# Ledger of designs, part 16: designed miniproteins, single chains, continued (4)

Each design is a single chain, and the fold is of that chain. pLDDT is the mean over its residues in the fold that is shown.

## One batch from the design tools (miniprotein)

Design m12529
Fold by ESMFold2-Fast:
Structure m12529 (fold): chain A 98 residues (1-98)
Amino acid sequence: NYEARLEALLERLREALRARGVSEELIEELIEALRKYFRENPLPEAEIERLLDRIASGEMTAEDYRRLKAESEELHEAVFRVDVELGILELEAGVKKV
């Protein structure tokens, strides 16, 4: 069942982002945008996993963002907001380390 596999992958992303300190509001916006996108644009599980791993690690490239914007402005915006939050959290962690 595609839906069951998709939900499992989205829960893994949710846990990863929560562990990194991303706000619940931004996590839910991203998960909803991803759920909508992958329902409208079904992809092989391996491709979904690769995209979600890049989002969780903050490794999205300019080409990734251009593609997302062309395919889904909603998803592009949600991913960008999470990426910004991850960058801020990383900077804050660096400043506080002794």
Scores: mean pLDDT 79

Design m12530
Fold by ESMFold2-Fast:
Structure m12530 (fold): chain A 84 residues (1-84)
Amino acid sequence: MVQEVVERILAELDELEKREAEIDRERLSEEARRVLEPGIAKAEERLSELTPEEQKILELVRLVLEALAEGRPVEEIKEEIKKF
């Protein structure tokens, strides 16, 4: 389960990396947040009902959004995600 989500996030980051040369990082960060924010909000409302695996997924998604907001390179974020 967690690995499937990691693979999906890596695929999304691959798409963003291709666009990084064309779009400034602030816009990339905003687009990522708009895609992921509704899922995070729903997960946070149900935090007490989440399995340990689902909690790890929530931490993973937050890490990606924070790293993008800090302006970290997409490649660096992908390497960090692979460690999950």
Scores: mean pLDDT 68

Design m12531
Fold by ESMFold2-Fast:
Structure m12531 (fold): chain A 94 residues (1-94)
Amino acid sequence: MDSIIENIKEHNKELEKWAKENGIEASELAKEFAELLLKLNLMYDHEVDWELAEKLAKENQEASGAYLEYIKKLSDKELEEEIKYLKEELEKLK
C-alpha cells in the first residue's frame, strides 16, 4: 500500500506541474469527473478500500481534471452524463 500511495503522490505532483506549465485549469465538472474516475479505477484495478480511494481521488482531482480536459475536450453535458454513470458504478461498490 505505502508504495502505491507514494507513487500516486509523485504522479499528482508531476500532473500539477504539467498543468501549470501548459496553462491548463480544470473546470469543476472536470474535477468531479476525474475524482470519480480515479476512485473507481483505484477500487476496481488496485483493490483499494473506499476511504483510501476517496482520499487519493480528492487529492488528485485538480491535476487529473486539467489533464482530462486537455486530452478529451468534453462538453459540460458530456461530463455531466459521464459523472452520472461513474456515480452509479461507485454506488455498486458500497
Scores: mean pLDDT 72

Design m12532
Fold by ESMFold2-Fast:
Structure m12532 (fold): chain A 57 residues (1-57)
Amino acid sequence: SALREYIRKMTGRELSDAELDLLRAAGVTTPEQAELLIPYLQAGVPVEDALARYKAL
């Protein structure tokens, strides 16, 4: 998916289908919507924790 490829390109992380489903359930379905999560994912923050921080913004 475009979201998976974007995150891999920006962070070097290969997200699982379950991690991508967590992003989509939180409303993060496009590369543009994932931009605010990229710094956390680059720092090695787990997807669930990055989403908790995103929801606090």
Scores: mean pLDDT 80

Design m12533
Fold by ESMFold2-Fast:
Structure m12533 (fold): chain A 70 residues (1-70)
Amino acid sequence: SMEAAKKLVRRRKKEGQRADVTALTIVLKMPVRTPEDAELKEWSKEQLDYIREHTSSPAALALIEELEKG
C-alpha cells in the first residue's frame, strides 16, 4: 500500500539507509498532501537518481526510465 511504502521510506531516510526501488517508486508517484509527502518525494527522487548513476543493471535502469516518462 502507499501508506506502507511511505512509512518504510520515511524510516529509511531517518536512519540514513537505502530504501528499495519499489518503495521509492510508490512514494514518487504519490500525490503531495502534506509537507512530509513533498520531502519524501524529493528524497525518493534523489535516491533513484543515485541508483541510476551507480547501477549497471538493465532492469533497474529500465524501471527508472519508465518512471521519468511519468
Scores: mean pLDDT 74

Design m12534
Fold by ESMFold2-Fast:
Structure m12534 (fold): chain A 90 residues (1-90)
Amino acid sequence: SRQQEREQTLRLVAGEITAVGGGAAVEVIVESVYKKKSLEEARRVADRELRALRDTVDGLSSTLSPEDAARVRALFDESAERVRKTVEEL
């Protein structure tokens, strides 16, 4: 089913961010998008949660080494792109 396929894709994305300690925030994004069945609501929720996660990543980046900060930003950017594309494909 589309809901299960979307959930699996978002969980894979969550796995990438979890590797740098962002797992809790990504779980919220996955759960929020999964529970929103309308595409418009799914897009709004995903965008809102990704913005909030971006703010969290920026905050973490200020406390991390430059190398770790760059890695966290790269993982977030790739994961955010995958989430957005997955929601758009619904």
Scores: mean pLDDT 61

Design m12535
Fold by ESMFold2-Fast:
Structure m12535 (fold): chain A 96 residues (1-96)
Amino acid sequence: EEAEKRIPPLIEGLTSPDPEVQAAAAQGLTDILDSLPAEKARELLEKYREKLVPPIIKALTSPDPAVQQAAQRLLDSIARYDPELAKEIIEEVKKL
């Protein structure tokens, strides 16, 4: 419940023009997902799917190595809780 209140500001951070803010936002989302029971993490990913997917794809394709690395760690956490969503993100990145 409290973790869910932190999701919208972190999604906003993923769209920041500042690479340090983008990387910190990706790490923050990873920390939230990893702190929750797997079922709750999956529920949050489903709830915020449409808002999360475009910023994550953008971060994964960033020219900044720190942003890419943080986004890859976030993708790994997503794959643990929602492997279908992770697969969709990977396929969209491959089309770019």
Scores: mean pLDDT 83

Design m12536
Fold by ESMFold2-Fast:
Structure m12536 (fold): chain A 82 residues (1-82)
Amino acid sequence: GELEKHVQEALDRFKADLAGARELVEKNPDDKELLKQILEGLKRGKKELEQLAKHTPESLKGELDAVKAELDALEAEVKSKM
């Protein structure tokens, strides 16, 4: 249905954004201002994922949980470098 397509497109976008953020962290580990901006972006993304979770169908819950875990892992890594 339309809701499932919407959620899948949102999850695909989150995956792409997280991959891009991870690449920036790996290439710029000493750029504290960039890391701070990435951390704020991850905090906003986490809030958006919590809203998305309220409307996520059972078939996509595993994928949503995997995206949440990846975001949390990247947030912890960024905080460890600050």
Scores: mean pLDDT 86

Design m12537
Fold by ESMFold2-Fast:
Structure m12537 (fold): chain A 107 residues (1-107)
Amino acid sequence: MDEIIEAILEDKEFLLEVLRSAHRHADDDEETLRKIVELLRRALESPDPEIRREAARAIARLAETGNPVVVRLIRERLTEALRRLLEDPDEAVREAARRALEALERA
């Protein structure tokens, strides 16, 4: 796993900024997109509901770009994590996960 991903995950304010802007990188190369998807996977597993919510919202925005590489990577790597968040104790996290899964179905 990349040292950059670990550094981002250790800084909540920076992580939230990265999550909110991740969709701007939808047209980047596949190697960069794989790193973004791994960061999103780790963020979905965060003990902080704000981080889980923003990660699910970032996934929805990425899916809404319609980029076939991004959509494929999210479907392959994040679908099960998103389905688990449908049962999350936080209502806003559950809603964000529903929207992300709906965006993937439309992609």
Scores: mean pLDDT 85

Design m12538
Fold by ESMFold2-Fast:
Structure m12538 (fold): chain A 107 residues (1-107)
Amino acid sequence: SLARGLIEQTIAEMEARGEPQEFIEAVRGVASGEIDPNNPLEVELKKEILETLETARRRAEERKDEAVMEAVRAAEAALERGEGLLLAYVIGLLKLAELHGLKPPPL
């Protein structure tokens, strides 16, 4: 709920600022889980998010960092539920912030 709200508000603010339509569409695609393989921005965003999650998981396992592992598991659980990749990533970030007593980033 909160993660989806953050993504929706971010997209609305991007539209209000007159951000390029192709960039807004790429963010929507990655958020929805309907990745367009012919959209280079969506492909790049997907690659960056997956690489970030894999690196975080591997380093957390090596360091036995339980907070990061719990955040990665939250993201993976969202993906298993069929949530979009960007939404899953944001869920992981919100879980990590919560575990460190931090508030979600401002919209």
Scores: mean pLDDT 73

Design m12539
Fold by ESMFold2-Fast:
Structure m12539 (fold): chain A 102 residues (1-102)
Amino acid sequence: MILEKIKEVAEKYGATIVDVFERDGKLVIIIKATDLPADKLRELLEEIFNILKESGLAEKTVIRVVTGPASDEEAVRAALEGKPYDAATDLGTFEYRPEPLP
């Protein structure tokens, strides 16, 4: 159960998995991470993509990170509609890069 491992990693960093769904042939994972520093956000994303890579899902997965007072429902709705979320509360959409970074 790959989702359980991802939830454990998110909780380790004080983040919450808001939703997981498939859109346009890709697995979309929405993470809420309030007050997470950029270095810790990178570590979180690297750990999650490593788990996904072990299951062959990394290249088909998109992670969207939101912060601030945004409701889980608003974050999910914006992601499903493919619309920009509030720039002050959306840390971005992250995709696995298949090339190894040194």
Scores: mean pLDDT 66

Design m12540
Fold by ESMFold2-Fast:
Structure m12540 (fold): chain A 61 residues (1-61)
Amino acid sequence: GMMERRRRNRDRIGRAIADLIAEGKKVLSPKDIAERAGVSVATANRFLRELEENGSIEKKK
């Protein structure tokens, strides 16, 4: 269902972020995350915004 698909996309994005950080990437763009996670840039942007809103990440600049 829709909720299951959203959970899978969130998990893929979280793993993509972790993998990119492990590879030494200092700057993560929504495009890089989307490509690694296999989702659209719009989907990556949506989940990044949700992570920021719940305090899991913070934009400091």
Scores: mean pLDDT 70

Design m12541
Fold by ESMFold2-Fast:
Structure m12541 (fold): chain A 68 residues (1-68)
Amino acid sequence: SRLDELLEELRRRMRELVEEGRSARQAFIEVNRWLQADPFVADNPDLRGQLLQELADEARRLEEERRA
């Protein structure tokens, strides 16, 4: 679905930012800023909460992996 495609793109972008040297926290902040600026998300505000939760879970996993 469109939602699943967007979520996977955001997770991929977050992983790329971490590989570029950003912390998982910094990557989450940048991806969240991008998400909030996205017209599709603005038109579908009910989806924002779900996307943010999924991205927060991904950021937690990435942070734990990097600290291990």
Scores: mean pLDDT 78

Design m12542
Fold by ESMFold2-Fast:
Structure m12542 (fold): chain A 84 residues (1-84)
Amino acid sequence: MARIEALLDRLISMLRPDRRARGRAIKERIVALMQQLSADDQAQILAFLERRVSAVTSPEQAAITLEEVLRMTEDAVSRQQAAS
């Protein structure tokens, strides 16, 4: 968890100042949802974050990446809830 939070904080720091409050809200939701995920799903999201964060070069890309991570995390929780 600490590494995922650090990578999310790095993305938030790349956002325009007026968007950082929204970025923090997205981080809080991602962290809360990730607590519902298996270790394997958490590892997949971490791997995605590690690849994407190194490639982000603009505030717009940082915002898109945060929204992508949120969507991936919501999708993973939805799939886990559908599984028996």
Scores: mean pLDDT 83

Design m12543
Fold by ESMFold2-Fast:
Structure m12543 (fold): chain A 96 residues (1-96)
Amino acid sequence: MTPEEERLRRVTAALQRAIADWAREKGIGELDEAAVARLEAAMEELRRRAEEGDPEAREALELYEEVLEKLLNMDEEEALKYIAELEAELKAWYAA
């Protein structure tokens, strides 16, 4: 796995977690309890790694927090459009 592929995987995971947490906070969509538990465990691990001085974990955590803050400050229509744009960008990045 290349460093770019690893970074893309971390970015994708951070964005997916932000979208899921936003959906949970707004009561939009259905997440099963196992998916929520996995999300919370992954974020706890990310916070622990960042606290231990892992710069990649810190970057992913900062991206998660930035995207989640933006989504929570948008109305539902704006947030859904932003999510669609992020998903389109990720798909284009994987297709390249």
Scores: mean pLDDT 72

Design m12544
Fold by ESMFold2-Fast:
Structure m12544 (fold): chain A 63 residues (1-63)
Amino acid sequence: MEEERQRQIEEWRGAAESARGLAAWAEAQKKTASAEDKKVLDALIADARRQLEEALARQRALE
């Protein structure tokens, strides 16, 4: 039980880290992007933030 729970927690921790990295990368790209590209980057940032919130919620549910 604890072993499986710990494995799931580590999986969601990894997902959260990946989502944070993606959001940070997209925000950095947005600083030099065209208006058209900013729209795409905004959607990517929103998706990454949604993924982060889901990963954190799933990790919290397993705590």
Scores: mean pLDDT 81

Design m12545
Fold by ESMFold2-Fast:
Structure m12545 (fold): chain A 67 residues (1-67)
Amino acid sequence: SKEKEELTKSLLESVDDPKTEHSAVSAAGILIVAGETSIKLNVSKKDVELGKADIEAGKKVLAYAKS
């Protein structure tokens, strides 16, 4: 979604700043864990779809931080 794209962009920019890098990496990890939990719990179709988006956003940010 547009909101998830904007969040991902913001986190990527935060990785480039030494003052916010650690917080951005932590947030990316939290997105992955939260997304995996949402999928596992399978409470609603919408929550599962949001969980998949969170995992993709977090993985993208984490991969960028490790590059």
Scores: mean pLDDT 83

Design m12546
Fold by ESMFold2-Fast:
Structure m12546 (fold): chain A 90 residues (1-90)
Amino acid sequence: MEQAGFNTVDAAAIAVAGALSQEQALAFRDLAYALLEEQKAKNPDDWLGAGREAADAAVAAFRAELERVAAESKDPIARETAEAILAGLA
């Protein structure tokens, strides 16, 4: 089925959902979907290429948010989980 590139971001969001609040996990998913739809709007004739670019951009944004959680969160479990996910994305 479609959106193979997007599925990478969705898998990362699902992994984070186990460690972060459901609300935070849904916010990350919504960001990924928004970036994907923006790229589809810009490149309607090459939606698969646009989808991969959007997925890469969403992973980069998700990574930046995980780095922020690792640096700034007062919850040691959230920090440790963010660091573990960042290591997996390297």
Scores: mean pLDDT 60

Design m12547
Fold by ESMFold2-Fast:
Structure m12547 (fold): chain A 89 residues (1-89)
Amino acid sequence: SAAELAAQVRRHSELALELASQGRYEEAKAQLDIAWAAFRELARVDPALAAEERPHFVTSLRLLLGRVPNLPEDLRELVEAYLAEVRAL
């Protein structure tokens, strides 16, 4: 359901931030990819609920860039790409 997709976006984006803060970058990337896939599907099936979830997802992505020291360049570029795409949806 759309509500389950919204819950997945929040859960996996929050877990990505926690894992990245622990230096577990590959696991953080995997969680971020799941959150992004869920957000894309949410935007397709329920644009109104996606609009409500967008600021929460943007906040998690911004925290990854702003609060995780020594974030690997490839993960930083991925987060920046997702931020640009989330804002465009």
Scores: mean pLDDT 88

Design m12548
Fold by ESMFold2-Fast:
Structure m12548 (fold): chain A 69 residues (1-69)
Amino acid sequence: MSLLDAGERALDALAAAGVLTPEQARAAKAAIRAAQPRSVDEVAAAAGSVPGVGDFEVRALRTAVTALL
């Protein structure tokens, strides 16, 4: 699984779990795609740039992405 694929799947899972709103998940996917991340840290940084995506959501995303790799 690529880092981009893992990031997108993790965001879908977090939205399904109610950790992110559908709007936040959509914006975070766009940010990750634009950033072309090379690490889990870069995925987290791109998602964290989205308004309303805070430390808790970023930590949940890091955990989910790492579990998918």
Scores: mean pLDDT 82

Design m12549
Fold by ESMFold2-Fast:
Structure m12549 (fold): chain A 77 residues (1-77)
Amino acid sequence: KEKAKELLDKARNLLGKAIETKDQSYLDEAVKLIKEAKKIDPELADSFVEALRGAIDELSGLDPEKAEILRKVAEKV
């Protein structure tokens, strides 16, 4: 449980960096960490992905570019 939470916290940090730097490598690493967290605690990882989808919906009208970056992650997990 704690390990999965740590992976998701790191993924959240990497998503922030991907948005700020527009560097695809941070996005790819975040996807990898979310998938690893899902293997350890699928319920916690699914909650994270649902929160991410909610953020995408909210951002779609405010910042479509950031929403698109987050959507690419959500589609791969």
Scores: mean pLDDT 80

Design m12550
Fold by ESMFold2-Fast:
Structure m12550 (fold): chain A 73 residues (1-73)
Amino acid sequence: MSKIAKLLEPLAKKFNKLILDFIKTLDTSDPKKKEETIKKLKKLAESIDPNSIARGLIGIVLGVEKAIKKQKE
């Protein structure tokens, strides 16, 4: 449910920006390195909380993947 969703909303935005900035500075010209970074983030998210926080973090990771697909110019 969205009981904590409202509380996590500002945190999710902050964390999403941090991850995006991290990936941007990482300069993933190597697709293998990019995949490994995403895999590590997903693993960390699952390790924290399988329902509440993990769901939020997984959502953020998926959001980051979408942003990467769009990629900047």
Scores: mean pLDDT 59

Design m12551
Fold by ESMFold2-Fast:
Structure m12551 (fold): chain A 61 residues (1-61)
Amino acid sequence: MDEIENLRVTLDQMMEVFDTAEREGLSVSELIDKVLALPDTGVKMPQGIIESLKALLELSK
């Protein structure tokens, strides 16, 4: 299922950013900014992932 593969890739990227933010004690806003940059580079994400990213962005506010 291609959609699941795309979700897995996005999740892996998110985990990398989360791990880095946690390690360095960075704010959630910076973490979200980097995560949003990945799908914004021309990758079509399912609405579920987009909603999750938006929810994280709201949490950073």
Scores: mean pLDDT 57

Design m12552
Fold by ESMFold2-Fast:
Structure m12552 (fold): chain A 61 residues (1-61)
Amino acid sequence: SAIERLVQEIMATSKTLSEALRAAYDLAKKNGWSQETLQSLIDKLITAWEEKLQREAAEKK
């Protein structure tokens, strides 16, 4: 989906979770997205960031 692609792009270009969230907010305002769409993107970014940290810890086992 479009949101999944955006999560991947933001994760690939962001150095920190703070930068990723800022990019999401900026994109939502720039494109006139609803608050619900923005919340969905933010939730997916937080989940993806947590999964990245967990995956890296598990991957090295």
Scores: mean pLDDT 78

Design m12553
Fold by ESMFold2-Fast:
Structure m12553 (fold): chain A 113 residues (1-113)
Amino acid sequence: MKEIKVKSKTTTTRDADGRSVATAELEPVEVPEGQKLIVEGTATASDGRLDLVRVEVINLETGERIVSEGVASDAPTAHVRAEAPPGKYKGIATATARGADVSVEVKAYVEEL
């Protein structure tokens, strides 16, 4: 496994229901033939009230999306993983928490097929 991108560009907002939302976005990643993309999302809530972590992998040439979700009630951290074939992608990780500060980290790796 070779790590290509590790990016923690956290934007924390509150939605209309008072939930904390954090989003981290990767810069575009090109995956050559014979390799696959792995995108991992890790979320942390300060008071352990993490609701959801989601990873979206968007193919920038076709517009197709791969979505992976993890739900965590009563857990301070949650992890999700998504895989994609060769292509050009943008990875986005989003986490939500109930009344807690939330952070999300997104990592992208390339592995041989």
Scores: mean pLDDT 75

Design m12554
Fold by ESMFold2-Fast:
Order: structure tokens, then sequence, then C-alpha cells
Structure m12554 (fold): chain A 70 residues (1-70)
């Protein structure tokens, strides 16, 4: 398992959550808005799933302010 933690503008939250939730390797997702930013934590089956999700989010036009894969 791997954890993807990312910070995005709150305006992008719905799009990002939809993409993450639709991914087959996603086990859980939590989104916490903090003012103008949202912190999303996703538990994934593998680190490759996290890498694939980052690429999908970028391709969909989601602005990624920061991210970490652990």
Amino acid sequence: TATLTLTIPTADTTRAVDIITSHPGTLSVEAVPIGDETVITATLESAKDAEDLINRLKAAGVTILSYEIS
C-alpha cells in the first residue's frame, strides 16, 4: 500500500476527488478544505497507483500545489 497526500486549490476539489475515487487502485480518500486550499489523502494499493493518479490529475487540469507519496 501507498499513501498519496496532495494540496490543491479548493476550487479543484470536486474534479480531483472524482478522478481519485474512479481509480481502481484507490482504497480510501479523504479531503479536508483549509481556506483556499484542500488537503487530499488517498490510500492506494501501490506507489505506481499514486504516480498514475498524479499524471491523471495534471492531464485533467488540476493544479497541484504540493504532493508526497509514502
Scores: mean pLDDT 88

Design m12555
Fold by ESMFold2-Fast:
Parts: C-alpha cells; sequence; structure tokens
Structure m12555 (fold): chain A 66 residues (1-66)
C-alpha cells in the first residue's frame, strides 16, 4: 500500500508541480481515506476545483500502475 501511494504521489507531483508531501496527502485521501475535494482543498490551501482534479489524477495513476 505505502509503495503504491509513493508511486502515485510522485506521478501527481511530476505532472502538477505540487510538492511530494502534498501529492502524498492527495494519494492517501483519494485511495484510502475517501477524502472529499473540499476537505483536500482546505488542507492543501487550493481551490476545490483543483483538489477535485488532483483526486481524479491520483485514482487514474493508481489504476495505470496496477
Amino acid sequence: MEELLEKVAKEVAKETGISFEKALEVAAGALIGNATARQLAEILGISEEKARRLIELAKKKAEELL
């Protein structure tokens, strides 16, 4: 699980330019915690729209890395 989260976080950080730490929070929230876009937006200090796209990207990357 942790290895998958790290790989997803690296891909998200690479494509979006956010820090690895923030990307790891997105990956964990999207894949384990069922975090809402609103919750991640508040945690990361970004818009809800951007948080929604980051969640979708993390889920897509996890599926591709199977």
Scores: mean pLDDT 79

Design m12556
Fold by ESMFold2-Fast:
Structure m12556 (fold): chain A 85 residues (1-85)
Amino acid sequence: MTTEEFQALIDEILKKAKEEGMTEDQLIKLLREELETKYKATPLEIEAAVEAVRNNISFESALTALELRRIGEEIDEELERKKKE
C-alpha cells in the first residue's frame, strides 16, 4: 500500500468510529485488526497508523518519525555489536 492509501484507510476507520460512537481504544483495536488481517500491513505500518490517530497527525508524518527512530536504534545496536567484537 502507498502512504496515500494508508491515509485514506485511516480516514475511513476514523469516520466509522465517529458514526458508531467508538472509544479511542476500540478505534485503535479496529485499526490494528483491519491493517493486520485485511491489508497484511507490517508492524511498522500498523504502529505508524496508531500514532497518526493518537497524535492527530498524518500517516506520512507518523511513519517518517517511526522510521527515523528505528534507524537510530539499529545504528546504536550495530555500534554496540562492534564494541563487543
Scores: mean pLDDT 75

Design m12557
Fold by ESMFold2-Fast:
Structure m12557 (fold): chain A 71 residues (1-71)
Amino acid sequence: LEDFKGVFGLSNKVKEAVKKLIEAIRRNDPEGVQKALSELEKIKKELEKIANDPTVPPLERYRAALDVKKL
């Protein structure tokens, strides 16, 4: 259950980071854009780690791999 919450939380972070990126672009805020992109890169690295971890349940690894592909 805790592992499921972790992966779910990362997916929520992706949504929030994308929302911040869109808002920064609309406001012509280059610092905000850079921060949002950096956050997305960090999230992508965490998802790649989960997708390649054999101790993580197959369904969670699959979801992480899909999220990485969307980033």
Scores: mean pLDDT 74

Design m12558
Fold by ESMFold2-Fast:
Formats: sequence, structure tokens, C-alpha cells
Structure m12558 (fold): chain A 63 residues (1-63)
Amino acid sequence: AVEEGEELKKRAEKAYAKGDYETAAKLYAQASVAFQRAGNDEEADTLREKSKKAAEEAKKKAE
């Protein structure tokens, strides 16, 4: 459901703000899948890009 995707997105944003990029990447990826299942491909694509960015930040910090 869209509501599930929104909740995952909020959790991902909180993790990213805390510098927990590995957790943020995983949560953004899960949110992307939830939005794709709901038929919101545009938001799913945006969240997939945020997941990639968070994963890159995680590699830089080795956290």
C-alpha cells in the first residue's frame, strides 16, 4: 500500500539524517518497491536513486 511506502520513506529519511546511510539505503529500496507495487513508478524511481546515493555515502564512511 502507498501508506506502507510512505512510512518506509520517512524511516529512510530519518536514518539518512542520522548518518546511518546503510539503513537508509535499505529502507529507500523497500519504499521504492512498495511504491512500484502501488503503481507509482515516478516515486519508485526517485526512491531508487535515493537508495543508490545512500549506498554510495555508506561506502565512503565505511559504516
Scores: mean pLDDT 80

Design m12559
Fold by ESMFold2-Fast:
Structure m12559 (fold): chain A 66 residues (1-66)
Amino acid sequence: GAMAVAARRNALRTAAAQAFADWEKEGPLTGEQVRAGMAARDEAFAAGLTPEEVYQRVRDALKAAQ
């Protein structure tokens, strides 16, 4: 139902936000890293990935954009 869809979206958003937050605590993000992370987040959301996979995709994108 609608509540299950909302819970899934919230979990995906939380996973992506956590990946950014973990990287920002290690040092300030560059504009290129922010763009790459946001693109990876949007692609992962569209691909129907799990929260754990969303976290990994965003973290990998932030690493690659150094």
Scores: mean pLDDT 81

Design m12560
Fold by ESMFold2-Fast:
Structure m12560 (fold): chain A 91 residues (1-91)
Amino acid sequence: LTLTLTVAPDGTVTATARSSSPDVSLMEVSLAGADTGPLKPTVRSRSPSATLTASLSESQNVVGTGRAWRTDASGREHELAVASGSVSVSA
């Protein structure tokens, strides 16, 4: 699992999680920072990749998390891999 965090000059953070594994049927990406509150903005994709973009109003540290999942025959989700990283955003 590869997690890429990119910060644009306007303070926009883009998190992309990608897996080359054929076993991955679901990808989840979330961001957490001071402006996200207690709930993390999250994107789920029924593919080996997911991308989340967030615009941040102030300087802060942002933690990105990518999770790769496999769905079994009963529809139950099994976590296969997780990757996390952090970036500093300047307003």
Scores: mean pLDDT 72

Design m12561
Fold by ESMFold2-Fast:
Structure m12561 (fold): chain A 71 residues (1-71)
Amino acid sequence: MEAARRAGEEMGLGVREQRPDITEEQLERVKRATEEGSRLMREVRERAPDDQELRQEVGSEVVRRVNEALK
């Protein structure tokens, strides 16, 4: 959880720097999407470290969720 929380905080800070007018709701959605995505990536890496295709699919899903959170 700590790594996922850190990733969410770092993403939130980066987004706020690039988009200072971002709403609290959008920022919270981005943080949650990033935290969940980091957790999923860690689980995939732990359970299927040699499955490059699965890691690519999960990575793409994380990017999609973050983009959705910014809408």
Scores: mean pLDDT 72

Design m12562
Fold by ESMFold2-Fast:
Structure m12562 (fold): chain A 55 residues (1-55)
Amino acid sequence: GPEAQRRLIEESRKHAESNPELKAILQEIAEKLREIGDRIQEGLAKGDLSLAALP
């Protein structure tokens, strides 16, 4: 039932909180995705983004 689902989610959350290495990795990934997203949005807004400008 829904009670079992809530328990699993809570258990996973507590496990993630007790695993600082995993949390740090996820934060690094989130930071990089944010930076990439910002650059894409800026390029699109200015009309400067092109395939020739990509590495």
Scores: mean pLDDT 69

Design m12563
Fold by ESMFold2-Fast:
Structure m12563 (fold): chain A 66 residues (1-66)
Amino acid sequence: DPEDLATQLAARAAKRMLDAGAPESEAVKTANEVRQAVEKAWPTLSPEELERLADEIVERKLAEFA
């Protein structure tokens, strides 16, 4: 289910942001961006590619606020 994968990847993104010391508001924004990106890309990308996409979003966000 694309919704379940999007939820899982969004939750993982939020945890990574919080573990890195990001504010809760930034973690929520990143989680929402990951969910939206995964849902949009689902018809085209494999689950493995969607996981990579989620990781790329988190890495970009972490670099932006450092």
Scores: mean pLDDT 81

Design m12564
Fold by ESMFold2-Fast:
Structure m12564 (fold): chain A 95 residues (1-95)
Amino acid sequence: SARERLLAEVLERIDELQSDPRLSERLKEALEEFKVALERGFGALPEEEWEPLARRLLGALDLVEKHLDDEEVVERFVEELLGLSKYLEKLVAES
């Protein structure tokens, strides 16, 4: 399904980023929390939101990987991941 394909693509990209030895513990922990929230909550999103969210996440992961030495870029991404994790958890709880 489109849902399974998109989820698998994002999760694989997160796994690739998590293998980078330059990762701060802060970003590593945020990615681990987000991965769990995404696996549980992605299917609770409306179908029309799957592709736009997946594309946005893949782009953000590519951007942060190129700027792992930029504390401001990393912290903005951590804040986005934590916000999305909370949103996805809320969707699952309300489903």
Scores: mean pLDDT 85

